# Designed miniproteins, single chains, continued (4), part 53

Each design is a single chain, and the fold is of that chain. pLDDT is the mean over its residues in the fold that is shown.

## One batch from the design tools (miniprotein)

Design m13945
Fold by ESMFold2-Fast:
Structure m13945 (fold): chain A 74 residues (1-74)
Amino acid sequence: SAEDEAILAAFEAEVRAVVAESLARGLSEDELFRRVMQVFLDTAAREAMSDELRRRAGAIAGRLLREALAQMRA
């Protein structure tokens, strides 16, 4: 639905902002993971996400975390 797409777009933007801030501040991989997981858990609870929407949000978070971790380990 358009509402679900808007929730996922807002979630991706928030995760990207957390990743960018964490990289700029030189935070550890553990702290980056913790912060991204907190955004996921808070958003899933606040928006009362369905299992499908949570799976899609998790895929977005996983992709962005993998990209950030690859950059940090380079």
Scores: mean pLDDT 87

Design m13946
Fold by ESMFold2-Fast:
Structure m13946 (fold): chain A 76 residues (1-76)
Amino acid sequence: SLKEEADRNYEKGLEAYKAGDYETAVQYFEKAAELYIESGDLENAARAYALLGQAYFHLGDEEKADEWFAKAEQLR
């Protein structure tokens, strides 16, 4: 299902994030968020958006980090 695919992308994003590979983490969290939204899982989409914000912050892109944090808050 879309939710199962979203969960797999989210877990891969977390593994990349914990390894310090923030570029890869962004790709997986972005895919996870899209799939969560398509499946109607706004709570997990918000979590993925918050992690996108954290990953962009680690990449030095504070403006994108703030944008993703704002998107996460809007879904809660």
Scores: mean pLDDT 89

Design m13947
Fold by ESMFold2-Fast:
Structure m13947 (fold): chain A 79 residues (1-79)
Amino acid sequence: SAAAEAIQRAAQEAVAELAREYERLVKEEGLSDEEAERILRERAIERARELIARAEAQAPETAEVAARLRAQLAELEAL
């Protein structure tokens, strides 16, 4: 569905944004890899929760993408 595709694109954009922020934190702010990864993990968790909420609000069309995002969130929270 168009709704599922939109959420998938938003997730891809979020990953790209986090990758650029990692480079900024390490290259421009001089943070260690460990500290940058900690900050980005927190931001990734926040973004995943936002995307899950959007997907669940548009159920049932977005149920599959919501389930995938929930699995990814569980992995991030386990780190």
Scores: mean pLDDT 83

Design m13948
Fold by ESMFold2-Fast:
Structure m13948 (fold): chain A 69 residues (1-69)
Amino acid sequence: SELEKALFEIVKKFHAEDWEGLLELLSKYLPEEEFAEIKAQLEANKDNPVAAETVVAQALQLVAARAAA
């Protein structure tokens, strides 16, 4: 499905440290308010891999929830 491909691409961009591509993709699937919160958390935690991974996991859940709504 398109959703599964989007979730895979988000994870792929995160592991590649493609922050611009990750944020561009998230902005397509998240409302502006949720996107702004995730962007701020990713920028705050870019040098903390474990915290950044947790933020990306939260973003994946939000993308999946929005697609289901």
Scores: mean pLDDT 81

Design m13949
Fold by ESMFold2-Fast:
Structure m13949 (fold): chain A 69 residues (1-69)
Amino acid sequence: SDSVYQEILELLKKAREALEAGDVETARKHLDKAIELFNDALQAGLLSEAQAQELSRQIHEVIEGLREA
């Protein structure tokens, strides 16, 4: 659904903003929430293939950023 997709995108945006600010703890909190919601949405069939691929890509980017912090 658009609502769940937008919520996950917003969490990932907040995670990236926190990471850019050097706030690793806040970035992890937002990433954890995004991953939890993403997994729930996948199980519920609420995401299209394209939405799932885009969210997976952004999650991977945040994980990589956190490894360098």
Scores: mean pLDDT 87

Design m13950
Fold by ESMFold2-Fast:
Structure m13950 (fold): chain A 102 residues (1-102)
Amino acid sequence: MTPEKLRALLREAEEIAERGEKLVKTEIIERAKKAAENGVDFSGFPPELVEQILADAEATIEEAEKYIKLYEEERTEAIETNLALKTAELYVIVAVLKYLLK
């Protein structure tokens, strides 16, 4: 993936994660957001984990956008739970992208 595409994904992931956080606030989102803000050194993690997070990034963004729309239409516990999980996953993606762009 090019640095330009990584920067585009970072901007999109941050925007969608922020929208998700405004709708549902949970401890898992707060922890993931703090990790993204503080920066995470992924050099100690298995490379396969970082590669998988990147491979899933576009799909996770699309799923988060889908759950934002679903939650705005109908507020169920199942939709809220999935939106919270996808929002936390987006902050993990943000942390990975920020690490790779250093």
Scores: mean pLDDT 85

Design m13951
Fold by ESMFold2-Fast:
Structure m13951 (fold): chain A 61 residues (1-61)
Amino acid sequence: MEEKIKEVLEKMKENGLEGVIYGVKLGLSRETLIKLMQEEFGASEESAETAIDIAEEILKR
């Protein structure tokens, strides 16, 4: 689990949206992704939730 979180963080640093998409694809929980965005990037909970919603919609299409 921790290795997956680290890979998602590195991707988020390069491209935030691609990192979120990758995290969703790996099956990380919404709560985990929100915490990562808040702690590492200073994102609000609302901004983090919006990014996850966008990533989920991209993966459905």
Scores: mean pLDDT 78

Design m13952
Fold by ESMFold2-Fast:
Structure m13952 (fold): chain A 77 residues (1-77)
Amino acid sequence: AEEKLYEASEHVVRGYRAFQEGNLEEAARHFEKAAELAKGVDPQLAADSYRLLAEVYEAMGETEKAEEWRKKADELA
């Protein structure tokens, strides 16, 4: 559990960095990995990661995918 939470937190930090740099595909990959690692261990972190992933997809113009990720976040939190 500790290793998964640490790795999830690292992916959130890297995702934020990639998002700030405009590297949307890299940001999406990091937030998705963060959610996967946090899922079942920290549902709130997983939900927050899905919401960040939705923001990345919105920035990419993928509005329908963004809504799908928001729904997944709502199911966890």
Scores: mean pLDDT 84

Design m13953
Fold by ESMFold2-Fast:
Structure m13953 (fold): chain A 90 residues (1-90)
Amino acid sequence: RISDLETVYDLTKKLLDAIRREVEEGTFDAEEAAEQLEDLAKFAESLGDLETARLLREARRRVEAGDIEGAIRLLERAAEEAERKIEELK
């Protein structure tokens, strides 16, 4: 359903904004971010959005490696992919 993919997009955007804010404030928790990224990837995968799920899991790997800038870029790409998938279904 489009509404489920819109939820993936909204949650991806909220997580991206939260990570950016927490990094700026010095409150970033890598373990929490990694869990949130994996949960969101599983949700995207359950909806058949395999590319968004792949990007979210790669962002998780970047978080675990301490590459937060790389993770942010992958989250931006994941949001763009989710938006593209929604537009394809309209």
Scores: mean pLDDT 82

Design m13954
Fold by ESMFold2-Fast:
Structure m13954 (fold): chain A 74 residues (1-74)
Amino acid sequence: SLEEEAERAKQITDENFERVLKEEKLSPEQRRLLEEIRDAFRTMIDAILEIDRLHKEGLSPEEILKRMEERAKA
């Protein structure tokens, strides 16, 4: 399912970033950039999971879009 795939992707992504971020030879600038990329990936996966959840709750595509738009403004 999309939910299982998204959850699996989130776990694998988090584990891989944790391993890379443990590398002591990374500059502070490189570390910060990697953390920003990780956080962006997490935000995207969380949005996919939220869309799937709202769809399963019976919301129309229009209502889902409205909720995602309001979340983006917060």
Scores: mean pLDDT 80

Design m13955
Fold by ESMFold2-Fast:
Structure m13955 (fold): chain A 92 residues (1-92)
Amino acid sequence: MGEELLKEGEKAFKEGKYKEAAEYYIKAAIEYDKQGKYEEAIKALLKAGEALTKLPGRDQILGYLLRAGAYALLGKEEEAAEALEKLKELLA
């Protein structure tokens, strides 16, 4: 289930359909979470965040928030800090 949704998200991302890609990646994260596959769920949220950062306005802000949170949960402190810095730039 989660693998299929990740593949659909990857296809949408490659086609420049970033909103659709993010929606598939979020659905994949929910399915992985239900299966107790928490690392895969966090990685799917990171992909959703990446897709959302390609969009303007509120979606871009949400994208950096998801990236910062996902990197922090994965113990990637430097990448989390970089995402937070981009978020601060967008809110200034």
Scores: mean pLDDT 86

Design m13956
Fold by ESMFold2-Fast:
Structure m13956 (fold): chain A 77 residues (1-77)
Amino acid sequence: SRLVRRRIEEILEELERLREEVPSEELERILEEARRIAEELRNSGLSNASGEYLLELLERLEELRERARELAKEIRE
């Protein structure tokens, strides 16, 4: 799905920017986890995995994005 690929790329780009703006070990770990989930999403999409499973992985990526945003906000405050 083109929409899924675009969302993955947007999330990863934002996480990479946050890590550069606020260098921290926790943000680095979040980015690494997000990359692993993104790879699983790509592999699952190629293998015709269920739409429910793909949505679950996307939700996990969105949760990591939100966690990274909140962490960056706290460090800036």
Scores: mean pLDDT 77

Design m13957
Fold by ESMFold2-Fast:
Structure m13957 (fold): chain A 65 residues (1-65)
Amino acid sequence: AAANAADARAIGLRLQQYREEHPDLVAKAGRAARTDGAGLGVRFDPSTTVDELVEAIKARIEAAA
């Protein structure tokens, strides 16, 4: 429970920093840029890493831009 909350926060903070560094990309990506908040941080399994989730979301934002 606590570990999942900590991982979700870490993902959120890294993605917030990425969005702050790339505001024009976020504006262009629109809906895809908001993917990090909705449902993605709720499910973690033993093979899922914070790095993998962050990179997947970044790739999705970049693809949508």
Scores: mean pLDDT 63

Design m13958
Fold by ESMFold2-Fast:
Structure m13958 (fold): chain A 62 residues (1-62)
Amino acid sequence: MEYAEKAEEAARRFVEALRARDAEATHRYGQELGEAIRAAKESGDEEAAKRAEEASTRAGGG
């Protein structure tokens, strides 16, 4: 739950901020997404890291 959910939530908030054209929120949630991905990778939980990367890819429009 911890890392993957944080990444998924941050990615969703980031997309919402982009849609709202809120530069401050976009910067904030982009940073939180990056931190969540890093934490997932550092945790050694490969499944959590994979889910975090997938959330990031979807947020980036990939």
Scores: mean pLDDT 75

Design m13959
Fold by ESMFold2-Fast:
Structure m13959 (fold): chain A 70 residues (1-70)
Amino acid sequence: MAEELEKAAEAALGLDPRNAGFAYERAAEAYLEEGDYERAAEMYRKAGEAFEKAGDLEKAKEMYEKAEEL
């Protein structure tokens, strides 16, 4: 469920930012499937932030662009 993916990503952010980024991306996709575009955009922004912390600037940019398009 999107909420569980979001909580798992929050818990992982300090320990494994890259996995947190993927978890936020999955939560965003789940919210899109539910039609919750505002929450999906928030999750994509958080995924971008997590990928920045992981040093993956290309993935971070991709996530921020997805959030902006919503």
Scores: mean pLDDT 81

Design m13960
Fold by ESMFold2-Fast:
Structure m13960 (fold): chain A 94 residues (1-94)
Amino acid sequence: KKEEVEELLKKIEELIKKLEKLKKEGKKLDEKEKEEIAAELEEIQEKLKELGWFDEKTQELFLQIQQALREDDLEKLIELLKELKKYVEEKGAK
């Protein structure tokens, strides 16, 4: 229970920090960075499915996350990931 949730939260938090750093540097995501982020998002999605937490709300969040990544919208991507982190924290507390 706790270990899997902690691993997932750490992964989301590290991704948020990486994106905030890129935004501060004024950088646009290159193709390699987008592929790396997409792979990390796939791992997060699979973990949510394993936990039974890939419900309609998380599915909608992931669609928006994928769109923000495709559009190079770092601000929206960071905000959506923060919403996902909060949701995982709330689910993990029960």
Scores: mean pLDDT 81

Design m13961
Fold by ESMFold2-Fast:
Structure m13961 (fold): chain A 90 residues (1-90)
Amino acid sequence: SAAREALAREALAALDAALAKYEEALKAAEAADPGEGRRKVEEVARALELARRVLEAALRAGLDPLELLEELARALEEGDEARVEEILAR
């Protein structure tokens, strides 16, 4: 539906903005004090990038983004990195 597509587009824009902000924070953390703060910023940036990739993949394939996010969440909980990449490629 047009409403679903509009919400997905707004979500992508919000994720891109958030990712850019956290990438900038990561660079600042690397320059100031490498350590736990940097790792936490990296983890958040990685999660935002994964969410963006999932939403893009779902929109491209005509899939429900929520279903794809649920599959991704399960793969992440299992620590299956190969499965995460497989989901994002399809």
Scores: mean pLDDT 69

Design m13962
Fold by ESMFold2-Fast:
Formats: structure tokens, C-alpha cells, sequence
Structure m13962 (fold): chain A 62 residues (1-62)
């Protein structure tokens, strides 16, 4: 679910965060897009470069 993926986005493990971004992209719903936008607003500056690049690539599709 989108809610479970939102919790995974808060993980300290970049692999878990990257997988959550990929699954939200696959869902592609309005709720999934909002979850990714909220993650960018709240956590982007604290994220690794790999997470930032993945997030930007996914958000470019919306």
C-alpha cells in the first residue's frame, strides 16, 4: 500500500528507500505521486545523491 511505502521512505537504509520510490512509481496513482512529493519536501536535503537522482528521475515522469 502507499501508506506502507511512505514508512519505508523514512528508512535509514538507502536500498529500502530506493525500492519504495520504485514501487510508488509503479503504482503511479495520485496518492503515490503525493507521497513522493511529500518525501522531496521533507527529506530531500538529508537524502543521499543516489536517492536524490532516483527521486528526480521518477518525478520527471509526472
Amino acid sequence: SVEELKEKLKSEDDEVVLKAIEELEKIGSVEAKQALLQFKEEYYEKSSEEVKEKLEKVLKKY
Scores: mean pLDDT 81

Design m13963
Fold by ESMFold2-Fast:
Structure m13963 (fold): chain A 102 residues (1-102)
Amino acid sequence: SAAVRAAEAAAASAEGAAEAAKRGNVAGAAGAAAGAAGAAFAARLAGEAGEAAAEGGEKAAKYAAKAAEYAAKGTEEDYEKGAKEGEEGARAAREGARKAAE
């Protein structure tokens, strides 16, 4: 359950990065990306039983970082790309959490 909760936290942070990127909120997207990285680390620390959750969390962290990069670029097209990246990260982390919960 600790790995599942950490992956769910990574998903929530990746969603936060997507929402911040969509609004052009550079600081918010960067903060959310840092949150996703922390959650991913926590998922890894849960051990072998949490491998799917750890992988999902790591993907969420990578996608949240991309969302923050797009937010920093400052165009509406980049904000849309950042939102899609963060949403993809959230999806990956939720899938990892589901697999780890089985």
Scores: mean pLDDT 85

Design m13964
Fold by ESMFold2-Fast:
Structure m13964 (fold): chain A 75 residues (1-75)
Amino acid sequence: SAEEEKVREKMKEFEEEVKKIMSTMDARTQSELQAFAKHTKREVEELMKEGKYEEALKGIENALKMMKEFAKRQS
């Protein structure tokens, strides 16, 4: 569906942004951010299986905001 495709595209953007943020961090912080990213991906996949595409999109956006805020505080 169009909604499912939007979620998959947004997840791809999320993965690219996560990689960019992590590239500026030390190994310890990268490990923590990677764990957070894996948790977010699991949650999004579960929401997609339930047909909750709007919640999945919002979840990705909120997770990305949290990571950017965390990165800003560590800089």
Scores: mean pLDDT 81

Design m13965
Fold by ESMFold2-Fast:
Structure m13965 (fold): chain A 64 residues (1-64)
Amino acid sequence: DKEKIIKAVKEAAKELGLPEEVLNKALELARKGLTAEEVAAYIEFEAGELGKKASDLLLKKVKE
């Protein structure tokens, strides 16, 4: 569900303060139809420890 992934990315980024460039690219990937796991992996790769926390939160929000 693309809209669920987009919403979860925005909420995780807002809560954890992801850099705008990482948020914008993650949203682009989600809009292109990447899975929640693929988008989460991108965020973790680009933003390190902060990205790992955001990735975990994103995956939790998508499963709710």
Scores: mean pLDDT 83

Design m13966
Fold by ESMFold2-Fast:
Structure m13966 (fold): chain A 79 residues (1-79)
Amino acid sequence: MEEVAERAGEAVRRILLEAGVPEERAREIAERVREAIAAAESVEEALGAAARVLKEAGLSPEVASAAGRAVAEILREAA
C-alpha cells in the first residue's frame, strides 16, 4: 500500500501541475491523497478516501475527474 500510495500521489501531483495548479498546492493535495491511500486497509477504502480528498480540494470537475481516474488505475494495478 505505501508504494502504491506514493505512485498515486505522484500521479495526482503531475496532473495538477499540468492543469496549472500552483506547485505548493499540488504537493499539498498529492500528499493528502498519498496519506489517505496509505491509511486504507482495502482498495475500496483507498478509492473512497482519495475521492473525498480530491472533492474537498476545490478542483474543477474536469481536473478532479482526471486525478481520480489516475488513482483508480494505479489502485487497480495493485489489486
Scores: mean pLDDT 81

Design m13967
Fold by ESMFold2-Fast:
Structure m13967 (fold): chain A 115 residues (1-115)
Amino acid sequence: MKASDLTRENLLEEARKIKEAYEKAKSVDEVIEMTKDSILAQLAKGGPAAAMAAGVSPATFLRGYADFFEKLGLPVAAEKLREMAENDPKTPEEVRQGLIEAFVAAAEEEEKRRA
């Protein structure tokens, strides 16, 4: 699935699946394996490494996704990504951990809105 195919609703459904995996998993790698068919899990797994290989800094990558999440009406997830960018992550693994945590935050924000 392409990023252009991601509606707010489809993104939140995938984020909910990641949150469910995150509650059961012992590591970020296990979350990604449990949700391997999700575009969000694929993004977290390969996106940071590909961006860094293309010369994009981890902070720039995270800020770009924060702006995207904010446009989708997910300000809590966007803020988590901005906080990570300000902590100046150096490795794809650190960025991957933060992306998974931001997806969990997006799912939690939607659940609170519906409650």
Scores: mean pLDDT 76

Design m13968
Fold by ESMFold2-Fast:
Structure m13968 (fold): chain A 87 residues (1-87)
Amino acid sequence: AKEEIEKLGEEVAELVRRAAEAAEAGRYEEARRLLEEAEEKAHEMGEIAQKAAKTDPEVEELAKKQLARVLEILEEHREAFEAVAEH
């Protein structure tokens, strides 16, 4: 569970970074698709964390750290992602 959460968290962060790069390049359809993939993986990570946290509280903290990292990337590229939502 912890290893799966770390892996999914890394994949989500990478997808969000790629989405930001695509958005900054004006490739809004690509950015939107990458954000959709990131959202799906983030949801899967959340479900795994909720189930595993019932037996291991450290899993909840790990998931929160991964989510905080993703939110930080989103905030760094907020203007680019606002442009994606416009198109």
Scores: mean pLDDT 80

Design m13969
Fold by ESMFold2-Fast:
Structure m13969 (fold): chain A 61 residues (1-61)
Amino acid sequence: SELEKHLQSLLPFIKKTPVSYWEEALKSMPQNVMAWLALAERLELEGREEEAAKVRELAAK
């Protein structure tokens, strides 16, 4: 999907940013689906798979 391709292009940036960066971004822009997906991807990279799954559910709403 277009979202997956865009997320792939953001992976280098996601790898350089902490979970807190994406949590703060979502506080200001909770409608930003890409920020939810980036947070989930960052949580997955840190081995926090259950939290990542919950965040992806919120992104799908």
Scores: mean pLDDT 80

Design m13970
Fold by ESMFold2-Fast:
Structure m13970 (fold): chain A 74 residues (1-74)
Amino acid sequence: KKEEIRKGAILLTAGNILLVASDYLPKEEAKRALEQAIELYEEAITHFKNAGDEEGVKIAEQKLEEARKKLEEL
């Protein structure tokens, strides 16, 4: 079960890197980075749910919403 928390954390971190990178990329590349961040956050949520990590789920869901809003505004 601790492996699920670790996987969730790694995926969340990868998503965060892409989310930050999207601010410095041209629109088309930023769109791809945000689409990948969304997928990573969705996968992170699944792993945190499997682990029963409610805090992890909440953080990943907030980041997912942030990435979706940024993508919508492009």
Scores: mean pLDDT 88

Design m13971
Fold by ESMFold2-Fast:
Structure m13971 (fold): chain A 58 residues (1-58)
Amino acid sequence: DLAAEIVAKALEEKGKPELAEQAREAIREGDGDRVIEIMDEAGVDQEEVLARVREALA
């Protein structure tokens, strides 16, 4: 899933590889609330990540 890879890469670049795996699982399960919580905890810019996901899915 391209969206899962974009989110995971952003978390890995922030130095949170464990959270990247958790985010992949949350996306696979369709748990958007958990994905948002993980990104917020990691200090990732959610708006930039979501914009990249939307562009990739277009």
Scores: mean pLDDT 77

Design m13972
Fold by ESMFold2-Fast:
Structure m13972 (fold): chain A 71 residues (1-71)
Amino acid sequence: ISREEAIKVLEELKKKTKDEDVKEIIDYAIELLKEGKSVTDALQEAIAKALEEGKLEAAKVVADAIVKATL
């Protein structure tokens, strides 16, 4: 999956969620991608941030969306 495609998937996911924790983690992942990080590195850092903050649902939602976009 390309960086542009990952950003698009995450932006669409952000539009569909009402959970502010999920939106925050999505915004962080998009920021990392725009900074030039690979999809894998951005995803790992976003999930790590979510887990560190106890936002298990946000970590799962972001991981699931990227896996579905890659397959």
Scores: mean pLDDT 79

Design m13973
Fold by ESMFold2-Fast:
Structure m13973 (fold): chain A 51 residues (1-51)
Amino acid sequence: MADPEKAAEEAMKIVPEGNREDLLSAARDAAKQGATTEQVIESAIAAGMGK
């Protein structure tokens, strides 16, 4: 199962100016929906990019 906090930290390395709380929220939502680790990270990155 994907760790949403670690996924948010990985996403912050890609979009360092993104809001950490938004990235973490997106990662947690994706993980709750049964997303893979890659999908959870992608969701966090998308949130950081304002998508």
Scores: mean pLDDT 74

Design m13974
Fold by ESMFold2-Fast:
Structure m13974 (fold): chain A 64 residues (1-64)
Amino acid sequence: MEEELRRLLREAGLSDEEIDAILAAVRAGDWDTVDRLLTRAVIEGKITPEQAAEIARLARELMK
């Protein structure tokens, strides 16, 4: 699960620093931070809304 999330984030074109920040927020159960980071990536054109939705789904599964 976490490995799959990391792979999706990398394939979407996020930096290692951005990926680590999202994974740290997921481990902490901090959905507000995950949502903000994904929203920012969509606004900056780094990922599509569809990619953000799939990443958000996996992140929620990991957080319970």
Scores: mean pLDDT 81

Design m13975
Fold by ESMFold2-Fast:
Structure m13975 (fold): chain A 84 residues (1-84)
Amino acid sequence: VEERIKELEKELEKDPNNAEKWLQLGVAYYRLGEYKKALEYFKKAIENGDDLTRALALIMIGVIKIDAYNRGDEEVLKAIEEAL
């Protein structure tokens, strides 16, 4: 996961409009429990993506929202509201 994150970050420095890679980076940070970073990258995927990529990013944001709600994580919940 760590090596994949570094590779995606390098690729996105060269092509910041690649929504699919923003989506993959968001998933990678989600798997690390870095929910705020995952949310930022899912927002990038929504802004730059086609209908499918946007739908997948929104589903992942929904998963983070449910997790944050169950944990009482108001910071993550507020970040979701601000991202949408």
Scores: mean pLDDT 77

Design m13976
Fold by ESMFold2-Fast:
Structure m13976 (fold): chain A 78 residues (1-78)
Amino acid sequence: GAAAGAAAGAAGGDAAGAAAGGRAAGAAAGMDALGQEGAEGVAALAAGAALAAGASAAEAAAVGGRAGAAAGAAKLKV
């Protein structure tokens, strides 16, 4: 999840890498609930917003991963 997104973002070393890492981590976590587009969109949006706010690539990837996972989990909550 978030840790995998942060690692991927750090490996990319830039904003695009961070967003991609966050999307991948969030998509994996949220796949079964939202479908690929929904989970990836939420993760990418959260990662992009974090980067715009001045977060590091690793922080943005972690935010994206958490947002995607949370969106997937929310779909399943009572």
Scores: mean pLDDT 59

Design m13977
Fold by ESMFold2-Fast:
Structure m13977 (fold): chain A 70 residues (1-70)
Amino acid sequence: SDMDILRIFFQYDTDGDGVLDRDEFVAFMRDQFGMSDAQADAMFAQYDRDGDGVLDFDEFAAFYRQQRAQ
């Protein structure tokens, strides 16, 4: 559900700035999907569509829904 995605997002958004940086995203992927740090880092680079070095909630939610659809 969107509420579960929102809860997870804020769990890993340690600064409360409304975005996930690379380190926060890598921790999320490791904890939730058991990914290696290298694999999670590569996926962050792929899904950082704005190229700003962070993922906003909309980018994260789209990514999370895509991962759960697999």
Scores: mean pLDDT 74

Design m13978
Fold by ESMFold2-Fast:
Structure m13978 (fold): chain A 94 residues (1-94)
Amino acid sequence: AALNYEEAGKVYLELGNAEEAAKAYEEAAKEYKKLGNYDEAAKMYEKAGKLYELIGNYEEAAKAYEEAGKEYEKLGNYEEAAKMYEKAANLYKK
C-alpha cells in the first residue's frame, strides 16, 4: 500500500497535480508509519509538506512537517526533527 501511494504521488507530480501528489505522499507516510518504517514515513511527510507549502496550503504543510519531525525523533535524528519543527512553526505564522 505505501509503495502504491508513493508511486501515485510521483505520477501526480509529473502531471502537475501538486495537491493530489501531496495527499498521496501523506497517505504513503501513514502506511510507512504503521509498518514502523519511520525513515520512509518522515521523507514522505516532508515531501507532502513541501508540496502543500508550494501551493499555499500552509496549515496542511505545517502539520505534515510536524509529523515528519515526530518520525525523525523516533529515529533519534534530532537535528532533522528540529528543522522540521522550525519549518512548521514558521508556516503557522503565515
Scores: mean pLDDT 86

Design m13979
Fold by ESMFold2-Fast:
Structure m13979 (fold): chain A 62 residues (1-62)
Amino acid sequence: IVGELLEVVEDFTAKTPDELSLKKGDIVEVLEVVDSDYLKVKSLKTGKVGKVPVKYLRPVEK
């Protein structure tokens, strides 16, 4: 899953400085699996890095 591209399925607003705000349809690259609920990702749109709940992400179908 590290290095995988995932699509944001719903807008997510960061609640802490280590989280990354994302918009539905954004594509992110997985940098690290933090735990069962969070991934550290890089936004391909903004280049910003942060934690996002796994529930907001899905594999890019194409």
Scores: mean pLDDT 79

Design m13980
Fold by ESMFold2-Fast:
Structure m13980 (fold): chain A 90 residues (1-90)
Amino acid sequence: SAVEEAVKKLEEEIDEMMRSLLKVLDDDQVRETMLSVLDIRISALKKQLQQTDDPEKQAILQALIETLEEYRKFLEDDEKFKAYLEKLKG
């Protein structure tokens, strides 16, 4: 579905951003940077959701917001964040 494809693309973009940041920043700096980026993107998507009357676009935006909010909660969990970094580093 369009929703599943949009979510998959977002997840791939987040993982790539994390990997790129890990090359130049320490783990704590990556976490703080990503939390900031997620907050900005969530706010932007919520504004878009308020401005659209298209039900299909609303479904996509809602799924993307929920995905980003789940990543935000994941990054705030010290154990989950460490496990995620270990997976990304190999």
Scores: mean pLDDT 86

